# Ledger of designs, part 86: designed miniproteins, single chains, continued (5)

Each design is a single chain, and the fold is of that chain. pLDDT is the mean over its residues in the fold that is shown.

## One batch from the design tools (miniprotein)

Design m18973
Fold by ESMFold2-Fast:
Structure m18973 (fold): chain A 89 residues (1-89)
Amino acid sequence: GAMAEEVELEIIRNGKVVYKEKATWDPATNTYTGEKFTLTIEGDTATLKVDKNIKVSVGDVVLLNGRPIGTVTEVKEDGTAKIALSGLA
């Protein structure tokens, strides 16, 4: 379609929302883009890049529109997070 789809991304740690932002889906890049983050879908995994002031930890749950899509499995030395996808099938 000619219009971008908007979703809401949440990051949950220990049952608490630690980050929440609206994002736009781009099917050409398989990427959700918010003001302070990008989430790129890569098969059964995703790559999350966030602003320096946002902290992501292994075990954090990622939600789109209130639905859990995956869990953070790795945070790289550059701060990039890897997510194992479980809800986007």
Scores: mean pLDDT 80

Design m18974
Fold by ESMFold2-Fast:
Structure m18974 (fold): chain A 63 residues (1-63)
Amino acid sequence: DRIPEDLLSSDPERVERALLRLHIAPDPAYVPALQAALSNPHLSPAQKAVIAALLRSFGVEVA
């Protein structure tokens, strides 16, 4: 499964692919990977907002 690796990538296209896959097929099993991804310094503010929205959709509070 490449989603956790792609979320931690410095390549914005890989992050975008992971976020698209999670949008199409949401799975709460990826909550830990999404939380870890918020620490990725290569994320754009827009990508961080999408990750926060996905976490909230799974019932996870995000600051």
Scores: mean pLDDT 80

Design m18975
Fold by ESMFold2-Fast:
Formats: structure tokens, C-alpha cells, sequence
Structure m18975 (fold): chain A 90 residues (1-90)
């Protein structure tokens, strides 16, 4: 399960780098589910990148939800902290 989570996270990152945020979101969502109950930090990282993918797609409500879930698991997640703060400035 961890290896499959890592594979989906890596695929998500490749699609994200190519600005394919919808496909990136699908892979990050799968990674977050595979990390659930296995590794809170990796699950938080996957949720923060899922939130960032939603942010790039203009889905600010889902982005905020994913960043909050990431911070609930890892309060120190820098991606979730920074991007949630940007969303709260609107």
C-alpha cells in the first residue's frame, strides 16, 4: 500500500508539473487514500498537493477543505499553511 501510494504521489507530481491539474488531483487523491492510517505525514502531503491542484483549477472551496485536512494531520505542512493563508485573504 505504501509503495502504491508513493507511485500515485509521483504520478500526481508529474501531471502537476505539466499543468494537468485534473489528472494530478486524481493521483494525489488516490495517494491520500492509500496513505490513510499508514503515514499521517505522507497523507498530509498528498492532501496538500490535492488542495493545491484544486486551487489551480479555481475550486477554492475544495482547496480550502483539503488544506484544512492536511493541517489536521500535520500542522507544519508548509504547502497547506501558505496556500490556506492566500485563500483567507479574499
Amino acid sequence: TMQQGDQHFDQGSRYFQNSDYRTAARHYSRAARLYRGVDDRRQADALSMLGYSYFQLGDFDRARQMFQRSLDLDPDNSTAQFNLQLLQRS
Scores: mean pLDDT 89

Design m18976
Fold by ESMFold2-Fast:
Structure m18976 (fold): chain A 70 residues (1-70)
Amino acid sequence: SKEELEERLEELQRRAVELYLRGRISEAQMKEIGDLLKEAKRYLEEENNLEKAEELIRQAERMIDELERQ
């Protein structure tokens, strides 16, 4: 649902910021993740394209999961 995707987006944003503030990811990695989350939010809130939003959210989630496991 849209609400579930909004919650996932908020959680991923929080996790990415935490990684950056802890010095665990580079500025370039933070920008890449941030761009994906920004685009996902645009599809979700402005275009109401849930499928595309979910694709971008899944991509960002996989990146964050990998960075957290390092």
Scores: mean pLDDT 86

Design m18977
Fold by ESMFold2-Fast:
Structure m18977 (fold): chain A 67 residues (1-67)
Amino acid sequence: SRLAEALALLEAVDREVEERREEHVGKETPFTRMVLEAIAVGREALEAGASEDEAILAAAETLRRLL
């Protein structure tokens, strides 16, 4: 399903963020910008009244667009 695919992508990104946490502290990189944009899209969806599942899908679609 789209939700399962979205969760898998977000989990993969979360693992990469954690593995590179020290490297990313205080740094602006293309990867960091992509993650921040996806987070912003998910948060905006939640603020607009979307469900958690819809916010996850929106964040994942943003990541797919930027990858």
Scores: mean pLDDT 72

Design m18978
Fold by ESMFold2-Fast:
Structure m18978 (fold): chain A 69 residues (1-69)
Amino acid sequence: IDVRLLTPEEILENADNLSEEQLKEAIEVLKKRLEQAEYALKNVPALKELAEESIPILKEAIEALEKKL
């Protein structure tokens, strides 16, 4: 399973099938996506609405995965 290609929702659905190393990688991938979304929110007006929708989903996914470690 390549966590870099999955949505946050797909990562959560597959979380029970991930190794500890894959869970850590998924968390890092989601943290990078969160950084990118926060950048878009501040600097890319065309992506503002999409970023506002994505940020809470990414934060919730990160918290849920961290609880599994």
Scores: mean pLDDT 80

Design m18979
Fold by ESMFold2-Fast:
Parts: sequence; C-alpha cells; structure tokens
Structure m18979 (fold): chain A 60 residues (1-60)
Amino acid sequence: TAYEDIKNHYTNELEKGKKFDDIKKEIIKNPALNDDDKRAIINASNVDEVAKILYDKLVV
C-alpha cells in the first residue's frame, strides 16, 4: 500500500544512517504540506506517525 511504501522509504533512510530530525527537515520542505502538517511532522515520535501524516495528506 502507499502507506507501507512511505513507511518503508523512511525506515530505509534511517537504516542508511540518516538522523530522524534530518528526515523531518527534508519532509517539511514539501510545498504540498501546510503549517499544521509541518508541525505534526516535527512533533512525530517515529516513522509510523510520519507515514500516517503523509498518507492522510498526500494520498487520501
């Protein structure tokens, strides 16, 4: 599913040694995200929460 694809992508980035905060910084550069979405990404505790936010905003 698109949700699993998003989750797997960011899990892979973490496994490559990318810091979670740096992943969040790249995500919030997306102009399709509004200020509320960007705050939710910054406040996310794990990749699953990030994937849910992106799935709900960009896919649904």
Scores: mean pLDDT 82

Design m18980
Fold by ESMFold2-Fast:
Structure m18980 (fold): chain A 64 residues (1-64)
Amino acid sequence: GLEEAEKALERLREAIEYARENRDLATAQVALHEAKELKEKYPELEEEAERVIREAQEVIDSLR
């Protein structure tokens, strides 16, 4: 439900941090995809999901 989705967004933020530290493009791309899916399924989390999407995109752009 919504609580599980909120925890998932928090885990994605941790994954994005890992991707930034380890230059792991694949992990950042997966995090971007998952955050977009959470945004579509849980409009209540739109702002939080958009922040995660931006963070993941920033990491992806920095690794290219």
Scores: mean pLDDT 86

Design m18981
Fold by ESMFold2-Fast:
Structure m18981 (fold): chain A 85 residues (1-85)
Amino acid sequence: MVSASAEVEGNKATVTFTAPTEEIAKYLGEALAYSLGNTDGFTNAEAEVKGNEVTVTFEADEEKAKLAAEQAEKGALDTIEELAK
């Protein structure tokens, strides 16, 4: 089952999502961490993949972190749906 959630604590954001397969989880985790790490205003972007679960953490200004976390959650779900077809 595919799911995603986002949590922001001050300037730190955590996005967790579950992919249909380990291959998709690894791909999405690496892609999201890379994208965030190369975006101005985001720091300490890290991705951890355990089986089909991905946890991505990053830091930014509180408002920017919230917006980015929401976008990452939606983007992960959209990408998983496309790759699962």
Scores: mean pLDDT 75

Design m18982
Fold by ESMFold2-Fast:
Structure m18982 (fold): chain A 61 residues (1-61)
Amino acid sequence: MEERIAELQRRAAELSRKATEATENNDYPKLAEISRELARIGRELAAAGLPPRVDGPNIKL
């Protein structure tokens, strides 16, 4: 994968770990910030032609 994509994926993985930690520590403001960043990274990965982490039918119509 390209360096940019690898960097985004690495950052998403780090944020995912921090989100789990924030949840365990009941740090909901931090979790909200992490969730926002994960959504941004997900859109960047999608724009780069990578699918989101799951495949399957969307709930959106």
Scores: mean pLDDT 70

Design m18983
Fold by ESMFold2-Fast:
Structure m18983 (fold): chain A 80 residues (1-80)
Amino acid sequence: SFEKRLKESEDLVESMRESLKKAEQGVKESKSKKEQLDLLNQASSIANTVVLETSRNGMRSDEAFEIAGEVTELRKKFLK
């Protein structure tokens, strides 16, 4: 149903935003390079999944793609 797909896409985008926020905080606060990499890898994995699923649902895919771009930029800044 439309309502089900909308809710699923909203939940996915919220999960992605929370993951990005957690990665930003963790990268800044963690002294362990392993923990920082684990958080960045988790955020990237979630971003890839959310982009795919929102694209399938046809809802909020543009928003998911934009947030995925932010995850990519965070990784790029850290992994230089």
Scores: mean pLDDT 81

Design m18984
Fold by ESMFold2-Fast:
Structure m18984 (fold): chain A 123 residues (1-123)
Amino acid sequence: MGPLVKKLEEILKTRDLTEAQKHALEAIIYALNGDLDKAREHLEKARKIVEEKPEVTGLDVFLIGLAEAVIAYAEGNFEEARKKLLEMDRELAKVPPEQRIKESEIPNVLLNYYLFLKALLDS
């Protein structure tokens, strides 16, 4: 877990992320560290910022959805985590084509973690 968290902290410091995307990534980091109260606080901040936007990007949807799934997984609620990943896939399908995230636009560490979590929950 520690090496993953350090890579995510590096992404938070070096990538040009929006305020909402930064809060969503912080929620993932706190959830991976077992600090679920701070994870939920940062997720709520990300959601409030996105709720005020007329348009949401695929990266906004991906990071918020992944944060929701990681929090549920960290709580031991594996069915809820799976449900959150499915809800994320559904919300990503609603994003206009011009705002859809390309796989190359997701940091490899986050994409690999998403794929790992999805495979783990499919077991």
Scores: mean pLDDT 80

Design m18985
Fold by ESMFold2-Fast:
Structure m18985 (fold): chain A 94 residues (1-94)
Amino acid sequence: MEELRKRFDELVEKAIELAKDPSKFDEFTRVLTELLRVADELSKHPEYRPYVAEKLRRLADVFEESAKTAPPEIKRQLEAAARVLRTYADEVAK
């Protein structure tokens, strides 16, 4: 489980970096997909649910901030991703 948590942390930081660069949006989408897969696996362990929920909420905040300066198409995608992350975090936190 520690390796899965480390992988989750790495994917969160990579998603933050990629969200700032519109030219890497395809890579961003792939990283976000893997991040949600790892988050789902971690969330099967009750002890990790608060950790996952907190990290996903922080990531959503970063996406909303990045959306403020992004081109319109990327802005909509980042805002949509933030909503998905907040919804998932709320489900995990239960």
Scores: mean pLDDT 83

Design m18986
Fold by ESMFold2-Fast:
Structure m18986 (fold): chain A 82 residues (1-82)
Amino acid sequence: SVNEILEEIKELLEKHKDEMDEEIAEILIDALEKILKLTDKEQIKQGLLNMKDFIEENKDKLNEEVAEKIIQKLDEAIQLLD
């Protein structure tokens, strides 16, 4: 489910937060928590797309392996919403 994938992304961020910029990690965790509170499918999808764009814009501030795994999981969640 989308919620299971979002929980996996949160776990990755919390596990690897010391390997990335603290401010960026906090923004991503906050964004995930906000998306998890959404009930509208279109709003959830837009939130996931916005998060993906944010990660792509801040790749140099993130651990490359973690960023790639999060992007993959976001793409999987977006696909489930189609």
Scores: mean pLDDT 82

Design m18987
Fold by ESMFold2-Fast:
Structure m18987 (fold): chain A 74 residues (1-74)
Amino acid sequence: AVDERIERSAKAIARGVEASRAGDPGTYGGSIPADFGPAQRDRFVAAVREAIPDLTDEQIAQLEEGLRFVEAQA
């Protein structure tokens, strides 16, 4: 059960990353990596929420906080 949830989470995260990249021409097939900004974060969170409806608001908030940290590093 836990392993299945982790696998589902990993797939949702992968979908979120792909959705973010698809909306960013600098990253998706581009020669120049684009910054990970608020739009990419919002798409990532939305994709994860859609793929894993079992996630609590607290878990989503933790994910968003982690993504904001990545955004600050970009």
Scores: mean pLDDT 59

Design m18988
Fold by ESMFold2-Fast:
Structure m18988 (fold): chain A 111 residues (1-111)
Amino acid sequence: MYASSNPILQEVLRYTADKIRVIGLIEDLRLLLKNKADEESVKKLIKDVKELYKRTKDPRYKAVLEVLIEAAKYYFSDPELAEKLVELAEEALRNGLSAEEIKKRKEEILK
């Protein structure tokens, strides 16, 4: 993007990069749940989630990343709840849920 002043191209590339990274984090957390991974692996993933949360400008991706942080909190205490949260994150990307809808559905799962 160094040679491009086109703001539309810059936004598309940023959006695509953030989307790929969010998908990767969802897949990583699902694999950790399936393999009953250790606490260190979960902490490392959450560090990556929090770093992307600070860098992304998209409110929808921020909402999905918040869902992943909540899933990790329940990873050891309630793995079924953690799995439901990961499923919400996957559905949010697949079906294009709004940030507001993602937050509402997260609250419904946590009740």
Scores: mean pLDDT 80

Design m18989
Fold by ESMFold2-Fast:
Order: C-alpha cells, then sequence, then structure tokens
Structure m18989 (fold): chain A 86 residues (1-86)
C-alpha cells in the first residue's frame, strides 16, 4: 500500500543517512560505504515484510517506525562489523 511504501522510504532514508554518518565517523572508504549500502539493499524485501506484518497486527505507523528503526540500527552495526574485519 501507499502508506507502507511511504514508511519504508522514510526508514530507508534514515538507514542510508546512518550509513553515511557511521562511515565518516569510523573512517571507512567510499568503496566500503558502497558495500554497506549494497548489503542493506539485499535486506529491503525482509524489512518490507516486517512492516507489513506489524501493520497487519494493527500497530500504528509510529510504533512500526520505532520497531523497524531499532532493527535497522542493529542491521547496520552488523554490516559494518562484516566490513571492519577486512
Amino acid sequence: SADIDALLQQLWDYAKQLIDEKAERLGFSEKAKETAIKLLETERPYVRARIEALAAEGRSPEEIFAHVKSLLDDLIDYIFSLINYK
């Protein structure tokens, strides 16, 4: 639905901004940042499915945003852990 698409876009904009901020703060190369974004994009269908499931449970947009933001925070930390060991 349009509401789910809008919410997913807001969360994705947040996630990309967080990747940019963390890459700058941790001194990662532009290539490492591109790799992080590609890894994030592979998760997009799963994040959409989670938003759809929470909406089906009757969760508000604010509750869904808070839940999925936390999931994205953890996912981005994990992605950078995979890049940082190299």
Scores: mean pLDDT 86

Design m18990
Fold by ESMFold2-Fast:
Structure m18990 (fold): chain A 96 residues (1-96)
Amino acid sequence: SDLEEIERGAADAISILNKENIEPVAEIFKGAKTLEDQKKAIEKLREAVENKDRETLQGALEDFQKALEVAKKNNELGSIPVLERAIELLQKILDE
């Protein structure tokens, strides 16, 4: 489902930003350092998608775009298509 693809993008984005010590823009992703906190952040993103919380989704989009730039620079080939798809889906939601 589109939501599952967005959730996979969030998992990759949080992991990539944490490895590079880049602070997320999305409030829901800030401080998501442990696996438990990352799971909670992804659950909050799911709620933001379901509720069309545009502010939260815009922040997540910016974080996904930043993570994609990092993934391309670091040749994280497995994360590139995941992040590109999640970005496409978030942009589609925000364009409604």
Scores: mean pLDDT 89

Design m18991
Fold by ESMFold2-Fast:
Structure m18991 (fold): chain A 77 residues (1-77)
Amino acid sequence: MEGEEYYKKAHEYAEEAERAAAAGDGEAALKYGQEAVRYGLKAMDAGNVTGGVGAALRGIGAAWEGALRAGKKVELK
């Protein structure tokens, strides 16, 4: 099932990104977080909307932490 495959990959990348962010590896956290978002969005498109949203949000959080730890300047308003 296509959505199930994408959800599984998104979840695996989100977990890896969260581990990298917790370890202070901002570059790896950003990389894996971006992949988690990518596969989460694919899961949503394939019909696993709830699972895709959850995985994408985890990926966004990890990518955000990764960007901050990689020394990227973040400006929010």
Scores: mean pLDDT 71

Design m18992
Fold by ESMFold2-Fast:
Structure m18992 (fold): chain A 71 residues (1-71)
Amino acid sequence: SPSVEAWRRLLEESRKVGEDYKKKRDELLKKGEEDPSKKEEYEKQAKEYDDKYKTAQDVYDGASRQLEEVS
């Protein structure tokens, strides 16, 4: 079914995008621990990536529910 393929693609894309954002968040938090003088700057940037990661998780969860309905 074309709808199944579309939801599977969205699941894969949102998972990959979410993992990339989570990795960026974790890297920035680690940099903040390694350089305390810039910790606030890194934490602010990490928060932006954390918000993007959570948005990607919401998309993934939504696509997962839709895939169950059309499968």
Scores: mean pLDDT 85

Design m18993
Fold by ESMFold2-Fast:
Structure m18993 (fold): chain A 71 residues (1-71)
Amino acid sequence: EGASLLREGSRYLLKGQVLFDEGKLKEALEYYERSIELATKAQELDPLYRKSAELLIKQAEEGKAEVKKKL
């Protein structure tokens, strides 16, 4: 369900941030991309999660931008 996908997306975002702080840039990028994928699926399944999904996607895209600055 959408709630489960959004929750999973949040976990991937948090892990991506931890990996970024550890200097594991390529792994952080993969986790940010997975977070975006899960959040996108969540809002497609249920419009109720659109705002939460958009916030997750924004934060993950910001994380990807920070990774690109260091690569």
Scores: mean pLDDT 84

Design m18994
Fold by ESMFold2-Fast:
Structure m18994 (fold): chain A 96 residues (1-96)
Amino acid sequence: TQRQKADGLLIAGWTAFNLGDYELAIKNFERAIKIYESIDKNDPNLARAYVYLGRVYYKMGDFDKARSYFQRSLDIATKSGDSFTKDEAQKNLKEL
């Protein structure tokens, strides 16, 4: 299914991020995001993918992109009622 493909990309992106491969992490997270958005614009995994993408840009020193992605995550997590991801997005915004 499309969701299984997106979930696999989210895991691959997270793995790449932990290994310091930021370009691969971005590619996988962006692909996962496109699929999640096509399924449900308020999907909790979409909000989570935006937090992770924001963290990648933060590590690369692109604070403007990081802020943008954290704000998108916060909006989606708030609409979906995902308090955990909402808290993560808020904490990351405060560290910028």
Scores: mean pLDDT 88

Design m18995
Fold by ESMFold2-Fast:
Structure m18995 (fold): chain A 67 residues (1-67)
Amino acid sequence: SDAETLAGLEAGLALARGLTGHGAASVAGSVMKGAQELADTTTDPAVAARARELAAEARELSKSHGL
């Protein structure tokens, strides 16, 4: 379900926040891609809004990441 997909993406972002270096960037990139795909395919506007927020947060994490 879209809710389970959102939960998986939120868990992925939480994992990325606990990582450093290339690992954090890689996981954040995967979350961003998954969130964008969910936003584009879901028929639920609330799910689409949350997915767009997750994509933005994952993008920010990927860009701001440093050791």
Scores: mean pLDDT 80

Design m18996
Fold by ESMFold2-Fast:
Structure m18996 (fold): chain A 55 residues (1-55)
Amino acid sequence: DPPTPPATEEQIEELKKLYEELGLELGEFDYSKMESSTVEEGIKLAKEALEKKKE
């Protein structure tokens, strides 16, 4: 498989927003060094968790 590009700023912003809505404290962490696929998967999981919490 071709190497996955680094996460986009849009993906990083969305992940941070979702974590904030989940009430998770984000330490000092450089999300831009994460692979795009990893951040996208994290976004999907966080969105699903938020949807379940909004019941």
Scores: mean pLDDT 70

Design m18997
Fold by ESMFold2-Fast:
Structure m18997 (fold): chain A 94 residues (1-94)
Amino acid sequence: SKEKEEEYEKAFKLFDKDGDGVISREELKDYIIDHGLAVKLGKILGLDITENSSEEEIDELVDTIIKTFDKDGDGVLDFEEFKELLNFLLENEV
């Protein structure tokens, strides 16, 4: 519906801090760290992420998310790929 598209657009703008129309690996990583989502996302994706995990382990989490949702292999998430990520996160109560 139109209302659901508006919510995706709002969420996309929160991740897309530089306004280039894609979510970069660094923007995704910054959002995950800033909002304390690493442990929760790690559990959902079957990765061993804890509150004591290193930045390198968080980088592996971010790489896993990009590889899962980046269908064209360009290393960034466009709006359509981001909607699939957001739906996945909402279905898992993130």
Scores: mean pLDDT 77

Design m18998
Fold by ESMFold2-Fast:
Structure m18998 (fold): chain A 92 residues (1-92)
Amino acid sequence: MLKLTDEQIEKIAEEVVKRFPELGKLLNAPGEAFKESVKNIIKHYEPQAENAEELAELVKEAFKNSPYVAKHVPDELIEEVAELIKEVLENM
């Protein structure tokens, strides 16, 4: 079971917002609102994940299963976001 600190979750969310600012625009949630949404998704799925790869897959599935995200965000971009979450977490 992954047990992430608030600081670790903040760092992951900041890297996502920094690397993919256009994703916030596509979802009509720019800036801090987008960062808080990413933090909330990670907080929701981190107790269900045993490692970085599993957390990244759960977040990817959550985005793909959101009707609004699926309509506005290409699958390839969702895959890149999931890979970044895995990379940031593995380098902590």
Scores: mean pLDDT 77

Design m18999
Fold by ESMFold2-Fast:
Structure m18999 (fold): chain A 87 residues (1-87)
Amino acid sequence: MLTIRVEVPSDASALQRLQRLARALKEAAEKAGASQDEIDNLLAELAAIFAEVRAANPDASPLELLELVARRFEARHPDIRIEIVET
């Protein structure tokens, strides 16, 4: 099981939070020995999930959007766990 810890400032926008999650995912995948193509595919999937979640939840806060994205990503990748910490 791969645990990805994401630290986000409380004042960060939804896009800034997504960028931090994407960076943490990329770094964790690189450490696990994933190829560049595998990393690119994971990042593309993350971006697609964000777009879908954002469209379905237009009134959600940046934190709520990030939590929904993380849980949907985990549902597709049960070997990955995402922990979000506000700083």
Scores: mean pLDDT 83

Design m19000
Fold by ESMFold2-Fast:
Structure m19000 (fold): chain A 64 residues (1-64)
Amino acid sequence: MTKEELEEFIKKLEKKIEELRAQIAALKAQGDSPEIQLEIQILEGMIALLEGIKAFLEKKLKEL
């Protein structure tokens, strides 16, 4: 995997994280029902995983 491929993948992860954060904000604006809270928790879990992947890739990029 090239540096350019890693940088492009990191950018895609950043865009997905931003999309998920926007989705959480939209859900919070709709209400606070148990169903909405569960959906927010799932999205927050997804963001945590994507940020973990991003951090790993950024570390690998710095080692190249």
Scores: mean pLDDT 84

Design m19001
Fold by ESMFold2-Fast:
Structure m19001 (fold): chain A 79 residues (1-79)
Amino acid sequence: AALTPEELAALRAAGEAYEAGNYEEALAIAEALYRASTNLWAKALALGAQALAYKAMGDEEKAKALYAEAQKLAAEAAA
């Protein structure tokens, strides 16, 4: 399986917080998922969610760095 039910629930919660404009909450949920998960796809998605939150908060440099890291993990997961 690609993701556990717990990892999917965390991604959904981060997405809901983001859609509500609660970017700090979305970031916190995504950071927690990244730390808790051992799944490379879940970690890549968590970094992507963090990047979106930082971009929405105006930190484009941090968002770019996190996106680059997400792409690396996604490529590793696909190999």
Scores: mean pLDDT 86

Design m19002
Fold by ESMFold2-Fast:
Structure m19002 (fold): chain A 91 residues (1-91)
Amino acid sequence: KKKLELVLKLAEALAKSDGKEVYKIMEEITKKKDVTTDDIVDLIISTLKELKKKSDPEEQKKIDELIKKIEEEVSSEVFKEVAEFLRKELE
């Protein structure tokens, strides 16, 4: 639960393009100071893939759509959608 809450905060920070908050959250999750954009993307995608393993077929399709969008274009709009999805999962 705490890891999912941190990834939600990460997605919200990415949606706001708040680079300082993004790197602060990444340091808390990974315990590393030297993190790359690829590390950030990989963490979000891996979190979505772990949620997919516990999801029903309809939810799995939504997760696959989000992963595809992230892989095609890293944008604030996509991270808003990720944050909304993760927020529902935490309810």
Scores: mean pLDDT 79

Design m19003
Fold by ESMFold2-Fast:
Structure m19003 (fold): chain A 103 residues (1-103)
Amino acid sequence: MVEEIAESLLKTVEENKMGANNLNSMLLSLYRAGLSREEILKIAEILAEKTGDKSLPEAVKKALAALEAGAPSITLVTPGPYLTADGVVRERKEVVVPRTRAA
């Protein structure tokens, strides 16, 4: 399942050429759906290998570590900068996401 999810996310990013926000949203949705931090990190590592964005696992790991420390929100980072197959440069963007609606 983890590998299948990573392949689906990669295809979405490639096809839309601007799916970086969707990627972060999907990773957060998987966390909310009950996937473990380890499973989410594996997905991030697979995506990093396929997109060439070596910063993605580190960014996800940092966000999960903050969550483990009891932070009321986490910071997700869009993949980037990296080049897609079409030569489009994706810029890194930080997004603060609340753990719940209230916190």
Scores: mean pLDDT 58

Design m19004
Fold by ESMFold2-Fast:
Structure m19004 (fold): chain A 101 residues (1-101)
Amino acid sequence: GAPYATATTATGLADGSVQTTITAGGGGSGGAQAAVLASDGSGGIGNATAIAGGGTATSVATGVPAGATAYATGLITSSTTSGSGEVLGQGPVAVATVPAA
């Protein structure tokens, strides 16, 4: 099947990082990342993880402000983990709040 990634959990930490658990599958060779977007438009893309054939991985994004709500979405890379092609994954968004300082 086609590769997919879905953000299943997200946890905001007091240092402004968001840890996201990604569930990926669909076969083939590919990587997955979490894209994190805070309610103020800040955020980033966490570490790429190669998830061929399915499983879970964690990704960490930084730079989310204290007290912000963060939305995490799974992304599939269209090539290996070192590849440059990224496409927006399908599935539900995981939500986290970064603790107030």
Scores: mean pLDDT 55

Design m19005
Fold by ESMFold2-Fast:
Structure m19005 (fold): chain A 117 residues (1-117)
Amino acid sequence: ALEVAEELARRIVEAARAAGVDVRARVEVLSAEEAVRLVEELGGDGAVVREALAAGEPVTLFARRGDTAVAVTVVPLDAERAVVIVLETAAADEAAFMDVLGALGEEIARAVAEMTA
């Protein structure tokens, strides 16, 4: 699961670079409570993450922190742990970043499904 998440993050960063967008990626295995706190710190809705983790379902949230646009994907591994993928870019590049994520939509969906299998 972690290795799949790290490879997905590398693919997104590389695709973004090819499109002229600088994306910073971070991948961590966190407890459920740590994942909720991280999402809240990034400006996302922690309650949505808590609900998704309780259901055993992956969730992606989009947030803005000042001059930074953030996409956070939380993938439950078990009852206590999740893989969290944090992607950050300049808010000015948000539209181009969303276009990159859209173009990779099928690859992202496959990687998330593989992590939850």
Scores: mean pLDDT 83

Design m19006
Fold by ESMFold2-Fast:
Structure m19006 (fold): chain A 68 residues (1-68)
Amino acid sequence: GEEVLREIVRILGESNIPASKQVAIALLAVGLWLEGASPEEIVRFAADAAEYHGDKEAAEKLRELAES
C-alpha cells in the first residue's frame, strides 16, 4: 500500500518522464489504491504507464517491485 506508492513516486521522480505525466501516473496509482487494488495491480499500472511514456528502465524498476 503506502510503501509501494512511495517507491512508485521515487522511481517516477528519477525517470525521464515529463513531470506532468509523473504527477498523472502517481494520482492514478493513489486512486487505484483507494479503490482497493492490490500492490501488484498498482505497480503493474505504473510500470505500463512508464513504458508507454518511453522510459523502459523506470518500467523495469517498477515491475521489480511487484516481484519482491
Scores: mean pLDDT 82

Design m19007
Fold by ESMFold2-Fast:
Structure m19007 (fold): chain A 99 residues (1-99)
Amino acid sequence: SLEKQIEEIRKSGEEYGVPEEAVEEQILQLKVLNGGSQEDAEKLKELLLKKIEEQRPLAEAEGPETVEALEELKKEIEAIKTIEELKELLLKRRKEAAA
């Protein structure tokens, strides 16, 4: 089931020209949510922090409220020490995105 979901994500990413980094983020999120390793959690954390820094110039162009939200998210991610804490953050963000 998990392996098939990962294969489908990779295939979809290749078919629709999704950047490799975005595909890896989706796979790592799926692994963390389904009992992945501490290594998977650390890789996802690093990738999310890198993505925040890449978004910073765009946030600065939008205004101070967007920059503040980005800094708040960065601090929340940086505070994560365990796979369980990262899993809780991912579930919270998915719940908010579905609202």
Scores: mean pLDDT 81

